# Designed miniproteins, single chains, continued (5), part 76

Each design is a single chain, and the fold is of that chain. pLDDT is the mean over its residues in the fold that is shown.

## One batch from the design tools (miniprotein)

Design m18632
Fold by ESMFold2-Fast:
Structure m18632 (fold): chain A 98 residues (1-98)
Amino acid sequence: MPPVAVRVKITLKKDDPEKSKQVKEELKRLAEEVGATVIDETGYEIEIAFVGSPEAVREFVRAFLEFVDKHKELIEKVEFHGVSNEELARAILEEVLA
């Protein structure tokens, strides 16, 4: 079975640049902790990619949702996308986001 690949793109609010910078550094640390890779970082946006088993992808999505809930005042937008094994990636996203 091919591995499941997902991406998350997080857009931060522009009202507090210093706090947004701190949140980006925390997101980068979370990515390292869960074994994900930061693939793009520009201004108030960060995009993180993860490849793993279905169970590992579930944990990845849950960890980032918990982070988003903790920092919701500073987060403008969150987007999750399946990249490979898309049918299974979508099923995991639907399960965790529900």
Scores: mean pLDDT 80

Design m18633
Fold by ESMFold2-Fast:
Structure m18633 (fold): chain A 64 residues (1-64)
Amino acid sequence: SMKDLEELKKLLREQGANDTMIETLLHLAKIAGVSYKELVDRLKRGESPRELIAKLSEMINEKY
């Protein structure tokens, strides 16, 4: 949802992610079929933006 997307972007920026990293993560999430809410929950559990990018990339590589 738009609300989850706004929260996700806020949390990513607070953790030092730049606009390019945020855009990359959003693209990977769409390809991997992972919701913005799941990414928000993972960030709140202490996962970093870099760890999320790595996990999403792993999911995509395993599927394709």
Scores: mean pLDDT 84

Design m18634
Fold by ESMFold2-Fast:
Structure m18634 (fold): chain A 88 residues (1-88)
Amino acid sequence: SEMALQGEVVRKGAEAVEPLTERALTDPDVEVRAAAVRALGDLAGLVPAEVLLPALERVAREAPDPRVRALAAEELAAVRGIYEALGL
């Protein structure tokens, strides 16, 4: 059913959050870290807010590059707005 396929997409999206968060924090290439933050933002509305928002908050707090921290803070604000608009 469509609902079963949607549940599978949500589950796989949630499974991507941890690897993307680790990539955003630890990859030696700052452009790869920035791309991981944007990829986390792209999961907005596809995974639960309780999974995605803490991941973006962690990157905004802990990323060693201030550019990556600023990007994560911008994505966090945008993603929060998306979940608020969706009532999620």
Scores: mean pLDDT 82

Design m18635
Fold by ESMFold2-Fast:
Structure m18635 (fold): chain A 90 residues (1-90)
Amino acid sequence: MSQKEYSGEDLTRQIQLLRDIFLKLGVPEEKADYYAVNIGEKSTVRDLIEREGISKEELYEMLDQVAAETGLTEEANLWKKVIDKVLEEL
């Protein structure tokens, strides 16, 4: 079920899903696009939590949904570790 190698199409689909979820959570279109592309960055995760008011649980649920739809489970797990690291510094 999980893939060892990610295709460019899978990454594009993941970004599109993240953007859609962020828009549904009330993130502005310009910021939603930026956050979807840069989700692995600590600054992006920090902004999602502190500025957009998205909780750790909501971020985890979002990443689990993306992993389920794209098969990018390993990437989602890496981003969860970034979320954990950011929360330790807040």
Scores: mean pLDDT 75

Design m18636
Fold by ESMFold2-Fast:
Structure m18636 (fold): chain A 83 residues (1-83)
Amino acid sequence: MSDLLVRAATSLGRAVVHAKGEARRHALEALELLHRGDLQGALEHAKKALEAAQEELKRNPSPETQEAVRHLQEAIKALEEAL
């Protein structure tokens, strides 16, 4: 579990760097919830961040929007494995 939480936190942090708007807001909320030990809340906001990031990637395709989606997918996988 500890290694999965480190992976989730690292991936969410990277997503926050690359994401914009609603995707970044939800990714930041997911990271804050993870720091408070709310894994279920972190997963919920990470999924909302991914939905927003995928919409942003479709509207504004760039290396940054692609990285945001990739890091959010890794974070969600780690959180689901930790639950």
Scores: mean pLDDT 87

Design m18637
Fold by ESMFold2-Fast:
Structure m18637 (fold): chain A 81 residues (1-81)
Amino acid sequence: MEDIKKLIEESQKKAETELENARKRLEDMVARGEITPAEAERQLALIETALKLRQIGDIVDYEIKKAKEEGLTWEEMAEKL
């Protein structure tokens, strides 16, 4: 079974890969003179924040999806009671 710990590790790996890809794209844009290094740093910081929020979302989505697969939605169970 995939534990939350494994989900966190996989989400972290995905985030690291996407951050690396974003960094490469931003460095290429700076090299082409499309954006300044300062703008690239700001965009990278925003992407990093978005990836962290997505990691939290992945964990929440996993828990909700697992509950639904078991026929258990915590909100719907509360409504039925």
Scores: mean pLDDT 73

Design m18638
Fold by ESMFold2-Fast:
Structure m18638 (fold): chain A 106 residues (1-106)
Amino acid sequence: SEAKKLGEQGKKLGEKALELAKSGGDPLEAGRLAVQAGWLASQGAELARKEGDKEALEIAAQGGSAAVEAGVAAVKRAGTDKEALSLGIAGALSGAGAAFLAGKPG
């Protein structure tokens, strides 16, 4: 389903963002990817809720969780980079929103 595809894309992107942040990569890029992951997971969760697709909700929750972890990691590595800090916060918030919509807190 489309909801599952969106959630899976969000999960993969969030996991990539988290790995980039943890491996000493660019925290700005990690933050951007975390925001995109949270957005995709949120879209997947919205569609899954409308369709009652429990499997898609679980995937969207995983995507949201990955975006939260990635956003938090980007924030921790942002240092004095205000843009990276802002994007990391946005990624964590959008990921948390996606997880909430999917029925899992955080």
Scores: mean pLDDT 86

Design m18639
Fold by ESMFold2-Fast:
Order: sequence, then C-alpha cells, then structure tokens
Structure m18639 (fold): chain A 94 residues (1-94)
Amino acid sequence: RSEAEIEANKLLVEGAKAFKAGKYEEAIKLFLEAAKILHDAKLPLSGVALNVLRAALGSPAARFLSEEDRKKLAEAFKKLPEEEQKEAKRLVAL
C-alpha cells in the first residue's frame, strides 16, 4: 500500500473509534483529514468515510446509521468552521 493509503486508513480507523465513542465532531475532522490525504494522492474516498460525511452534511443518501446518529453528525458538522464545512462539501461532491 502507498504511504498515503496507510496514513488515510489510520485516520479512518481513529475516526470510526471517535464515532463509536460519541465524539462526532472529532470523527468528522478525522474523516475529513483522511479524505484530504486520499484526494491529494488521487485515490478514491472510502464508502464508509463518504457515507459518514454525507450524514454530517445532512444527505439522505447515508445508510446503516440511525436517525439519531445522523442528527448528531449534522449538528456536530455545523459547529465546525465555515472553511472546513466548504472543504467537506467539495470533497464529498468529488
């Protein structure tokens, strides 16, 4: 695996742990960092990270997440700086 894939995977694992621990804002930040690394390396964003980021953006396309988890992710995302929110929209749309 490329170094970028290894680094991104580490962030995806940490993001999943943060999400499971109820640290929604931290989880979103970790998934965004992984998405940036993958984008810079010209690698596809993983389905899990993409789905969680879609839920954070309020997209109904997110699945296997409870209504409550989707709501908490969306609220946590709104607490992020506008710059990070715009970046997430670009990365998810890509």
Scores: mean pLDDT 78

Design m18640
Fold by ESMFold2-Fast:
Structure m18640 (fold): chain A 84 residues (1-84)
Amino acid sequence: VKPKEEYEYLVLLAERAYEAGLLALEKGDEKTAAVYYYTAVKLLKAAKESKEVDPTEVLEEAKKETANKSPEPYREEAERLLSE
């Protein structure tokens, strides 16, 4: 994988995480939605900064950081980053 394609892959993963978050929220699973939205935000920021991140480590961070939090702030941030 070339470096440019590696960062593009992070954007694609972030879009999939965002869609998974929307699906979880529609099912009433706010905890799973928050994890996926946080993951999307982190991956999009890494891609924009051209920084390497392990998506698995991002998921573990998301699980810890969002454990008792609403998905709404993470959803809004992910949508802002995706629209830019």
Scores: mean pLDDT 79

Design m18641
Fold by ESMFold2-Fast:
Structure m18641 (fold): chain A 100 residues (1-100)
Amino acid sequence: MLLPFGLAFLDFLLKALETPGNERVPLSEFIDYLRENSEEAQNMSDAQLEQGIDQAVASGFLERERDPEDPSRVLLRATEEGRKVLEGYKVVEERLKEEE
């Protein structure tokens, strides 16, 4: 990946999407959440954050979908491949945290 940040927000998005009832997340809400919860995201433009998301979509880990009720809204969802990547990332993240 061109952006090291791409794994962190992909993991974050997939965690949100795996929560019961949260099958899809609006792009704008996701960007806002990243800015509130990630110091790295606070130093990035909206275009840079969207570029990272677009790269995850291009890699087949996420899908973009227009909201049928509001075509101005873009929804994101995890693909089956994205879920497999999340599981792998979770294992690595937990091991790194155990090293303190």
Scores: mean pLDDT 64

Design m18642
Fold by ESMFold2-Fast:
Structure m18642 (fold): chain A 80 residues (1-80)
Amino acid sequence: MMRALSREEIEARAREAAAKILGVPEEEVELVRVLGVRTAKDNRGEERRYLLAEVRSPVGRGVVGVPLEPDEYVPAELID
């Protein structure tokens, strides 16, 4: 059965992804909004769904992709 991600889980995972990409502390990253979900190939060439999140950090605003597990989904009400 597919599992809905909570806003808190999305926020935590978006902060972790942005911190790793931007080289900033995770606690200094803020989730602005969820833009949607898209499919892309991972490092193994397999198709994977990604949550697209707009974040604010000390180095500015940006969009980060957060990989989703096959049994995870983003509720439509959390997409802006």
Scores: mean pLDDT 80

Design m18643
Fold by ESMFold2-Fast:
Structure m18643 (fold): chain A 116 residues (1-116)
Amino acid sequence: AETAIEVVRAFAEIFNMHDLAARLIALIRAGDFDAALALVDAELAKVKAQPRVNIIRITSLEMLRTTLRLVREGKLSEEMLEKLKEAARYSKDDLKNVEAWNLLGEIVKELKEEEK
């Protein structure tokens, strides 16, 4: 539960998903992880159904879904969690640093290629 909440908080900071994050954290704290994943899937379907493609929002929701599934299966590495926390810290302060952009790129690459 705590790891899933930390993941949701990190994504809220990186991708400005605070409203969705509050709803997800409430479900996770209630022990309803299935409902939390279903909420992400519903939001992703809603965004994909829009007439204008919002690739950043689609990508952020797909990454969040994959990361939460990894947490559920006990497959999220401590290294990946620390990278997410570091990216969240940079996104709040200043993302203009090369190191911050490289870190976000590593996270995107790792999460997109998760095999279940």
Scores: mean pLDDT 74

Design m18644
Fold by ESMFold2-Fast:
Structure m18644 (fold): chain A 100 residues (1-100)
Amino acid sequence: MADFNHRLSPEEQAAVDAALAALEAALAELDRVAAEAKAKGMDELARELGLFGTSAAFRALALRVELELGDISAEEALAGLAELTAEVNRKIAEARKLLA
């Protein structure tokens, strides 16, 4: 019954939606970089980027489910999504150096 008392404010909902949109944009860029690696014959790099993207998407889904169930706060979800987006962006930067 505690989960039914958890409700995000409009500001918290907007912040979570923005954080998810930022992560989705980063994951789309990671997918493009993986496709570039594949096109250049860097199959191992493409595979590593694909696995990383899948893992990141799964972690994002877990954060969303925990937030929707009231198991974590909006602040905790936002922190987790921000850290995940930063990890994805670091992986993109590393991969782009290898593709240069």
Scores: mean pLDDT 85

Design m18645
Fold by ESMFold2-Fast:
Structure m18645 (fold): chain A 65 residues (1-65)
Amino acid sequence: DKALEAVNEASAKLLEALEKKDYEAATKAAIELVEATPESGKQQALEGIKDGLPKEVAEAVVEAA
């Protein structure tokens, strides 16, 4: 429940930042999303980020992880 809440909050921040084209905020939110994701789901979350997000955001998240 707490993990799901953290994932939902990070996901909402990420979506809002992407809508505003604030890639710095989007990168921070994506990192929070990966951190909140259980170990078993982290690889899929990173793959989704690489596939779905702007390249500069995806690269920054991978470097931080």
Scores: mean pLDDT 77

Design m18646
Fold by ESMFold2-Fast:
Order: sequence, then C-alpha cells, then structure tokens
Structure m18646 (fold): chain A 83 residues (1-83)
Amino acid sequence: IRTILLNARRELEEAGLELAAEAVRAILDGDYEKARQLIAELEKQGLEGIAEGLRLMLEGAETGDESLVVEGANLIGRALREL
C-alpha cells in the first residue's frame, strides 16, 4: 500500500497537480479528513477522474484493502494520460 501511494504522489507531482499530491500525502500521514477536503477541492476544479482515484486510494488505506489502492492508482494514471 505505502509504495503504491508514494508512486502515485510522485506521478501527481511530476504532472504539476500539487493539490492532488498533497491529498496522497494526507493519506500517507493518516490524516483522512484532510485528504477528503483536498479531494472535494479537486472535484470542484473539474478533476473528477483524479478525485475518484484518490477516493478509492483513501478507502483502501482506511480499510487496508490493497486492491482499492491499486484501482485508485490505475484510475489516476488513466486520468493523467487524458489530460
């Protein structure tokens, strides 16, 4: 889980999506409320694919479900390619 989150944060930073990278950092820090707030802000900015991927990663981190973290990371990767 941690490695997948770290890779997603790096990809978002490289894409210039600083707010999204900060959301992943909040998930890594266990600050799930901050992560939810940042995800909501990304959705307001029209980054729906990135926000949805981050929601899956957040749920996976909270529940320990690695499959949700992987699904979220894959969705983020797809959304980044469509930008």
Scores: mean pLDDT 83

Design m18647
Fold by ESMFold2-Fast:
Structure m18647 (fold): chain A 79 residues (1-79)
Amino acid sequence: MDGLSEAIKGADDYIKKAEEAEKKGDLHKAITYLRLAIDLLGMAAYSAIAQGDLDTHKELGERKEELEKRREELEKKLK
């Protein structure tokens, strides 16, 4: 329970940091924070499915895919 909640909270914190970095024009830093958020959502999704929580696993998977797409958009702007 605690590990899942902490991973989700950590991901949310990194998403906010990525938004702050984007506002400052620091695309490299924004991409780094998005990668960290994606990793934490992946860990949270794994914890959810290990607990048999298929609905939470699907929701976290969708959030992860959205962040991966946002990361790709930023990487495209960098290149």
Scores: mean pLDDT 83

Design m18648
Fold by ESMFold2-Fast:
Structure m18648 (fold): chain A 69 residues (1-69)
Amino acid sequence: MKTLAEQLADALANAARTLVERGVSPEEAIERIDKAIDALRKALPGQLTDEEYDRIREKAREAVREAAA
């Protein structure tokens, strides 16, 4: 069973890939995902560790790179 961090990582990675596939630039897709992660950290402090948020961000950025290739 996937953890909350894994579920959020999958959801944001899928969103990032979809943005690139719909013609959003890789840089803009990353910016939108970074803003979404910052909003989650601000709204839900202490729900996830900094390391878990970093993994979510990394997975989303990897999805952007793969979709842009």
Scores: mean pLDDT 79

Design m18649
Fold by ESMFold2-Fast:
Structure m18649 (fold): chain A 70 residues (1-70)
Amino acid sequence: SLEEYKKEKLEELEKAYESAKAKLPDSFIPQLDALYEETVKKIEEAKTEEEIDELVEEFQRRATLLVIQA
């Protein structure tokens, strides 16, 4: 179901968030936290599995840019 897929992808997102958090200096954590919270909210409101996949990919892309720029 879509609800089960959301739960699975939210767990995947949390792992990506924790991985990025471990690689960032403390000064960048508020930006990562805001991105994570925004992405969680968007996934909860998503209507398709494709939309959820795009949101997870966008989070990973933006989190990677934060790590590279730090």
Scores: mean pLDDT 88

Design m18650
Fold by ESMFold2-Fast:
Structure m18650 (fold): chain A 95 residues (1-95)
Amino acid sequence: SKVDEILKGIKDLEEQARKNPNSQVSRQLGDFPSMEEMRRALEEVAKRLGGKLVDTGPDQVLVTWDENGLTTTVAGAVDPQTGRTGVSVTSTNVE
């Protein structure tokens, strides 16, 4: 499923961040056909990872969590240049 692909992408990125102290890594995880479909996918991601889902505007949703010195944020947003709804992940290791 699209959610499983996102979860795998998150796990892979967190593994990369854990290996590089004092680093920040980011990755694009994919596109959704609508904001509603993206919101539903990120709500499921938040539930499975124990993250906090925050609506930051009509065109953006964030899911964030902290685990063992790693802060990970998944952002779902509409690209104003292309009109596409995309999901990206950023993980920061502050060790």
Scores: mean pLDDT 79

Design m18651
Fold by ESMFold2-Fast:
Structure m18651 (fold): chain A 65 residues (1-65)
Amino acid sequence: SNGGVGQALSLSGFLKKIVLSLKSEKDYDSIRELIERVRRLAERSDPDMRKVLEETVREFEEILE
């Protein structure tokens, strides 16, 4: 991907696996920290990557509900 969107999608997929593992361990504090780190990455990203990362944050927030 020319805009790094492919990298953002690959990172999103990897992080989803980590979040599911943390949820199975009931480590919600680590999930919250990871959400914050992804938000900070989104703020530093180009608009196309930001959109992918913000969607990833929403999916992780739904896991905490």
Scores: mean pLDDT 82

Design m18652
Fold by ESMFold2-Fast:
Structure m18652 (fold): chain A 82 residues (1-82)
Amino acid sequence: MDPEILRKNGDILFKQGNYEEALVMYEGALGTLIKLRGKDHPEVAEELFNRGKVYEAMGDYEKAEQDYKKARKIREKTNDTS
C-alpha cells in the first residue's frame, strides 16, 4: 500500500480524535517506508514524528518520547533538514 495514502488517512483520523486507527495507519506507512527507503530516511523520521504525536495525544508520553527521539536522530544524520 502507498505510504503517502496511509499517512494522509492517519492525519485525517488523528484530527478526528480516532487515535488507535491513526496509529495503525502511521505504523503501516512507517513499515512500508522502512522497506522501501531504509530506517534512516527522512520520510521514516516524519512517520515516527506522526506516530509520536498520536501517542502524546493518547497520554503515552514515554512511547511518544521514544518516537520523537528516533525521528530527531534520523533528521540529525540526514543532509536534508525539513
Scores: mean pLDDT 82

Design m18653
Fold by ESMFold2-Fast:
Order: structure tokens, then C-alpha cells, then sequence
Structure m18653 (fold): chain A 57 residues (1-57)
């Protein structure tokens, strides 16, 4: 799976459920918990939302 495909899967879960835990995103998106944490850290640093990422992909 490509990094862009993994990021899209995580962003879709977060857009549907902003309160989702790292474990819930792992279960629904099928990406590693480490990838989920890295994605959240990147969003916080950029001040962006999961929807902003989906709009950019």
C-alpha cells in the first residue's frame, strides 16, 4: 500500500469520527498505530484537519 493510500484511509476515519483513538483508526484503516501517531503529529504541527488532507489528496 502506498503512503498516500495509508494517509487517505486514516484521514477518512478521522473525518468520520474526530474522537477516534489510535487503536480504532488502526482497526478501521488497517495502518500501523505508529503511522496514525505520525499523521496526528503532522496535523497538529500544520494546524490542519483530516478534511484538509482529504481535499489535498
Amino acid sequence: MSVAEELRAVAEVLAENPDATDEEIFEKAGVSVEMVRAFRAALEKAGATAQDVLDAL
Scores: mean pLDDT 76

Design m18654
Fold by ESMFold2-Fast:
Structure m18654 (fold): chain A 81 residues (1-81)
Amino acid sequence: SLLDEVLRLAREGRHEEAAQLVVDHLEHALGPVTPEARQKALEAVREGARRASEETDEERRREHLRRGILRAARHLHEGRV
């Protein structure tokens, strides 16, 4: 799943790639967004991935990532053109 792939990237310290994968996927679904909204979404996923990489419990890792993705989706939704 997308979540499992993003979690793998986070565990490997590849937080920027994790953020790009999520934001590209969400932007494809939502359509065009402002550059500001895209930047905020990338930052939200990067933070979620960073927190996930520091967590030892699998369910808590998934929860941190899920929260980052939801914040990213909100930023993109608010920044739709």
Scores: mean pLDDT 85

Design m18655
Fold by ESMFold2-Fast:
Structure m18655 (fold): chain A 105 residues (1-105)
Amino acid sequence: DAIKEIIEEAEKVDPEAAEYLRKALEAIEAEPTDIEKAAEYFGKAGELLARKEGLDEVGQELARLLGEELGRLEALKRLGTPREELEALRAARAPELAALRAQLE
């Protein structure tokens, strides 16, 4: 899991940033997933990591990885619930099911 690997690296760099990443993971694992809280905590962790002297390259790379993870969370929020996906898939397959039914009658 990319988030857990980022937490382990962040803990070595900045324990405060690692704590924000853990809170972000808790928000993701909540039911329903709290994407807004996850984004807030990832943003705080990225800001802390990017500001470390002597760790500019590491901080920038971790901030980039956090940005990619935020993009994935936003995409997941946009897909909606599994129920809506199931209904959309059923609607897409309705013509094929109608054709099969016509062949059986």
Scores: mean pLDDT 60

Design m18656
Fold by ESMFold2-Fast:
Structure m18656 (fold): chain A 68 residues (1-68)
Amino acid sequence: DERLAELRAKADEYEKQSKEYRTKAENLFSDPSKREEGEKLQKKADELSDKAGRYRVGVLTLEADRAA
């Protein structure tokens, strides 16, 4: 099931990137001078999380279709 594997891989990739950006933002928030940079990274993390969620919904939809 190549299509299902591809959707899972993309969801995992975007989730990983989202977590990495979120961690970087958290580290920057410890320094008040870097607050603005941290906020930019947090926004990128949120965008990547949204993309991962969309691919995850695709996975669930295909799994539900096959379970029926």
Scores: mean pLDDT 81

Design m18657
Fold by ESMFold2-Fast:
Structure m18657 (fold): chain A 83 residues (1-83)
Amino acid sequence: MLEVMELANRLLRELFPGRSPADIYNDKSASPEERRRADLVLDVVYHAFAGDLEGMEAAIGRITDPRLRAAGRELLEFTRKVF
């Protein structure tokens, strides 16, 4: 699981270079859209750390942003290889 965590952190850093999804999720001044987007990404990462491939698929399916969806898919395929 350490390798899954390392990839997840790398992808999050690339996709959210100015402010992490966790920071956005906890920011009461963030728009509902920003918080929803952060929540969806955190949901994928949570299921990845749990080794829950089905939960990851469901979470990725809720993402409309093609870049976030692609990154989620990359994390899913990597998690599947490690699991």
Scores: mean pLDDT 75

Design m18658
Fold by ESMFold2-Fast:
Structure m18658 (fold): chain A 72 residues (1-72)
Amino acid sequence: GDETTQKVLEAEKEIRELLSTAKTDEEKRKAIEEVVKKYGEEGASAAMIIAIERRDYKLLDLANQALREYLS
Protein backbone atom coordinates (compact mmCIF):
# COMPACT_ATOMS: atom_id res chain seq x y z
CA GLY A 1 0.00 0.00 0.00
CA ASP A 2 0.98 3.65 -0.25
CA GLU A 3 2.15 5.86 2.66
CA THR A 4 -1.45 6.95 3.44
CA THR A 5 -2.60 3.32 3.79
CA GLN A 6 0.34 2.56 6.12
CA LYS A 7 -0.53 5.58 8.32
CA VAL A 8 -4.17 4.44 8.61
CA LEU A 9 -3.05 0.92 9.62
CA GLU A 10 -0.60 2.30 12.22
CA ALA A 11 -3.25 4.69 13.59
CA GLU A 12 -5.79 1.82 13.75
CA LYS A 13 -3.35 -0.34 15.76
CA GLU A 14 -2.57 2.52 18.18
CA ILE A 15 -6.21 3.52 18.72
CA ARG A 16 -7.26 -0.12 19.30
CA GLU A 17 -4.63 -0.34 22.07
CA LEU A 18 -5.66 3.02 23.59
CA LEU A 19 -9.37 2.10 23.49
CA SER A 20 -8.65 -1.28 25.16
CA THR A 21 -7.56 0.61 28.33
CA ALA A 22 -10.12 3.46 28.02
CA LYS A 23 -12.96 2.83 30.49
CA THR A 24 -14.89 6.14 30.41
CA ASP A 25 -16.32 8.24 27.55
CA GLU A 26 -13.83 11.00 28.45
CA GLU A 27 -10.88 8.57 28.19
CA LYS A 28 -12.18 7.36 24.80
CA ARG A 29 -12.50 10.98 23.60
CA LYS A 30 -8.90 11.72 24.71
CA ALA A 31 -7.63 8.56 22.96
CA ILE A 32 -9.28 9.65 19.68
CA GLU A 33 -7.99 13.24 20.02
CA GLU A 34 -4.43 11.97 20.64
CA VAL A 35 -4.49 9.73 17.55
CA VAL A 36 -5.98 12.53 15.38
CA LYS A 37 -3.28 14.93 16.68
CA LYS A 38 -0.53 12.42 15.77
CA TYR A 39 -1.90 11.08 12.43
CA GLY A 40 -4.27 13.85 11.29
CA GLU A 41 -7.09 12.84 8.94
CA GLU A 42 -5.70 9.27 8.82
CA GLY A 43 -6.18 9.05 12.61
CA ALA A 44 -9.81 10.13 12.25
CA SER A 45 -10.31 7.55 9.46
CA ALA A 46 -8.92 4.81 11.74
CA ALA A 47 -11.26 5.81 14.58
CA MET A 48 -14.27 5.84 12.22
CA ILE A 49 -13.38 2.37 10.87
CA ILE A 50 -13.27 0.96 14.43
CA ALA A 51 -16.55 2.70 15.34
CA ILE A 52 -18.30 1.21 12.27
CA GLU A 53 -16.87 -2.29 12.98
CA ARG A 54 -18.14 -2.05 16.58
CA ARG A 55 -21.47 -0.41 15.52
CA ASP A 56 -20.74 2.24 18.15
CA TYR A 57 -22.48 5.42 17.02
CA LYS A 58 -21.20 7.36 20.06
CA LEU A 59 -17.58 6.53 19.16
CA LEU A 60 -18.34 7.52 15.54
CA ASP A 61 -19.67 10.90 16.75
CA LEU A 62 -16.50 11.47 18.83
CA ALA A 63 -14.33 10.66 15.78
CA ASN A 64 -16.31 13.14 13.62
CA GLN A 65 -16.00 15.86 16.30
CA ALA A 66 -12.21 15.33 16.54
CA LEU A 67 -11.87 15.55 12.74
CA ARG A 68 -13.90 18.79 12.62
CA GLU A 69 -11.73 20.38 15.34
CA TYR A 70 -8.54 19.27 13.54
CA LEU A 71 -9.73 20.86 10.26
CA SER A 72 -10.93 24.14 11.89
Scores: mean pLDDT 83

Design m18659
Fold by ESMFold2-Fast:
Structure m18659 (fold): chain A 65 residues (1-65)
Amino acid sequence: MIEQELALGLMRMALSAYGAKGTVEIEGKRVTITAQFESEEDEKAFEETARKIAENAGLELEIIR
């Protein structure tokens, strides 16, 4: 459980670091991120980072624009 909380915190910090406006929500073992980015490069970099965090925590990831 603490590993999932750490993963959510890391995902929220990453969103803030990229200046994206959005939300990170969890439903069971699925994380849904709704985010809007100003550049495609930032979106791509965030998506790669979020996927790594989710994989390490055993979470399923869904990203909505």
Scores: mean pLDDT 78

Design m18660
Fold by ESMFold2-Fast:
Structure m18660 (fold): chain A 73 residues (1-73)
Amino acid sequence: VRLSARARLVARVLLSYPEGEVIRVSDLVRLTGLSRAAVSAALRQLEALGVLERAPGGYRIVDRERLEAIAEA
């Protein structure tokens, strides 16, 4: 799977949250300055890689170590 610079930016912001936290799309839009469509596309890429899962109200990090590797790529 090809990761965009926007997906890596979203991954970096996600690392500021603890692994058990439910992260809202609206908060990521505010923190990244990206459009909602761009944030949603990045989150779907990270979910497809198995580093995020859907939760009520947003997404949860399930593989923080892989997310760190993605953020630094």
Scores: mean pLDDT 80

Design m18661
Fold by ESMFold2-Fast:
Structure m18661 (fold): chain A 79 residues (1-79)
Amino acid sequence: STEEGPLFAQIVKEALEKGLSKEEIKEKIREYLKTQGIEDKFTDEDLEEIIKIAEEALKNKKFEEATEKIQKLIEEKAR
């Protein structure tokens, strides 16, 4: 679903703002993907890329652009 990216980005943003570890953020992402039935389509490298995109966007205040990038990645992997 095209709506998955914005919610996913929000989960990562909140976790980063709360100071969670990379592993804790990955776990939250995996839990979300399991609710969507697509967790098995994502590798650890995919999750790390999503976190990196969100971290860079949070630092540069460009989170809307990061949301779009994450959405495209999810759509590509979830197909």
Scores: mean pLDDT 73

Design m18662
Fold by ESMFold2-Fast:
Structure m18662 (fold): chain A 94 residues (1-94)
Amino acid sequence: MNQTMAYLLGGLVVDYTLEAQRYLAQGNFDKAIKYAKDAVEYTERAIELEPDNTVILELGATSLDLLADSFEKAGLTEVAQELRDKSQEFRKLA
């Protein structure tokens, strides 16, 4: 049961993270921020539902770290720092 939920939630977090990076690369900051916010919210919901799931915690943390690097490269340093802080928070739970 938990393995299937982790798989589905992980896929959702990755999908939103990739879409955020895609829009960021295209210079569409509005959509990039929207998808990034959704990725954070889905990760937080996944942690709430499956707090012992180290796989989803690590996936969420890694996804947000990659997204933070992309936002920093685009010049959105404050957003990048917020994402890195969230990534570290998730890693501490794992």
Scores: mean pLDDT 79

Design m18663
Fold by ESMFold2-Fast:
Structure m18663 (fold): chain A 75 residues (1-75)
Amino acid sequence: TRERAIALLEEILAALETQSREEAIAFIEKKVEELRREGAPEWLIETVEGIREAARKDLEKAKEAVRILLGLLRS
């Protein structure tokens, strides 16, 4: 679960850094649907949904939040 969360957050960060805001948000929405379909843990679904909402409000803060989460999970 932790390793999967790290891989997913790395993909989300890459999308936020390299794609348009709209494309990055669409990518994150697709990941949320995949997580729900696969029966992923609720905390992971909530975390990714929170990143999506943060990205809609402030893209730079969303990137920072993902970097902080990755640092914590890798510790």
Scores: mean pLDDT 84

Design m18664
Fold by ESMFold2-Fast:
Structure m18664 (fold): chain A 85 residues (1-85)
Amino acid sequence: DLEELLKTDPEKAIAKLLEIAVNSKDPEEIKKAIELLYKYYVEKGEPRSGLTDLRVILHELERKKAPKELIDYVKEKIAELKKLI
């Protein structure tokens, strides 16, 4: 359970969520990983760290030519984090 792991070992959970977001073939799994990362960084007041991680995900999704819907979703979350800085 990655939500529980974010509370007990956030560094390990973040690494696993990044791995899912860039390597998973399931769009819903990718979206959930991005959502969990976004919520974690917002709740912790660390939008700059969130931007760094979401930009890595965006770059990998664009490199792999992922569906536009996934790319747009990450861009939307990046834009929301930028508003918090």
Scores: mean pLDDT 86

Design m18665
Fold by ESMFold2-Fast:
Structure m18665 (fold): chain A 67 residues (1-67)
Amino acid sequence: SALEETRRTVAEVLDARGIAYTITEREGFLEVSLEVPVTADLVQEIEKATGRSVSVASRHTLLVYYE
C-alpha cells in the first residue's frame, strides 16, 4: 500500500544516514521524530525518495503525507 511503501522508504533513508527515529501513523500522514535536528537536505531527500509532501513540524519532527 502507499502507506507501507512510504513508511519503508522513509525508514530506508534514515537508516542509510544512521539517524535514530520513531515513525507514528496519523490520519493522512506519518509523524517522524528524529534524534537529530531536521535539515533542508534531509527534507529534500525524503521528498525525492517518497514522492510525497513533507512538512517540518518542529526542530526534530517531520510530517510525511501519504494521502
Scores: mean pLDDT 89

Design m18666
Fold by ESMFold2-Fast:
Structure m18666 (fold): chain A 81 residues (1-81)
Amino acid sequence: SMEELYREAIELLGELIEAIRNRAPREEIDKIVERLLELSKKLPEEIQKLVEEAARALREGRYTEALVLLYEAVAKIQELM
């Protein structure tokens, strides 16, 4: 169901936010990003775009911008639940 996808997305977003804040190894961050990008393909376009932009920011080392985008994605999913 869409509700199950939203719950899984919030869990992955939370894991990614914590990994970034705790300065986890890049390999760990990259694995969570890959899982989140795959899941985002099943989500509304507005959420998919936020996840894709956050992934780009992370790839470019813009961690603060990535965190802002990830928190925005969480907020938008919560509005849709």
Scores: mean pLDDT 89

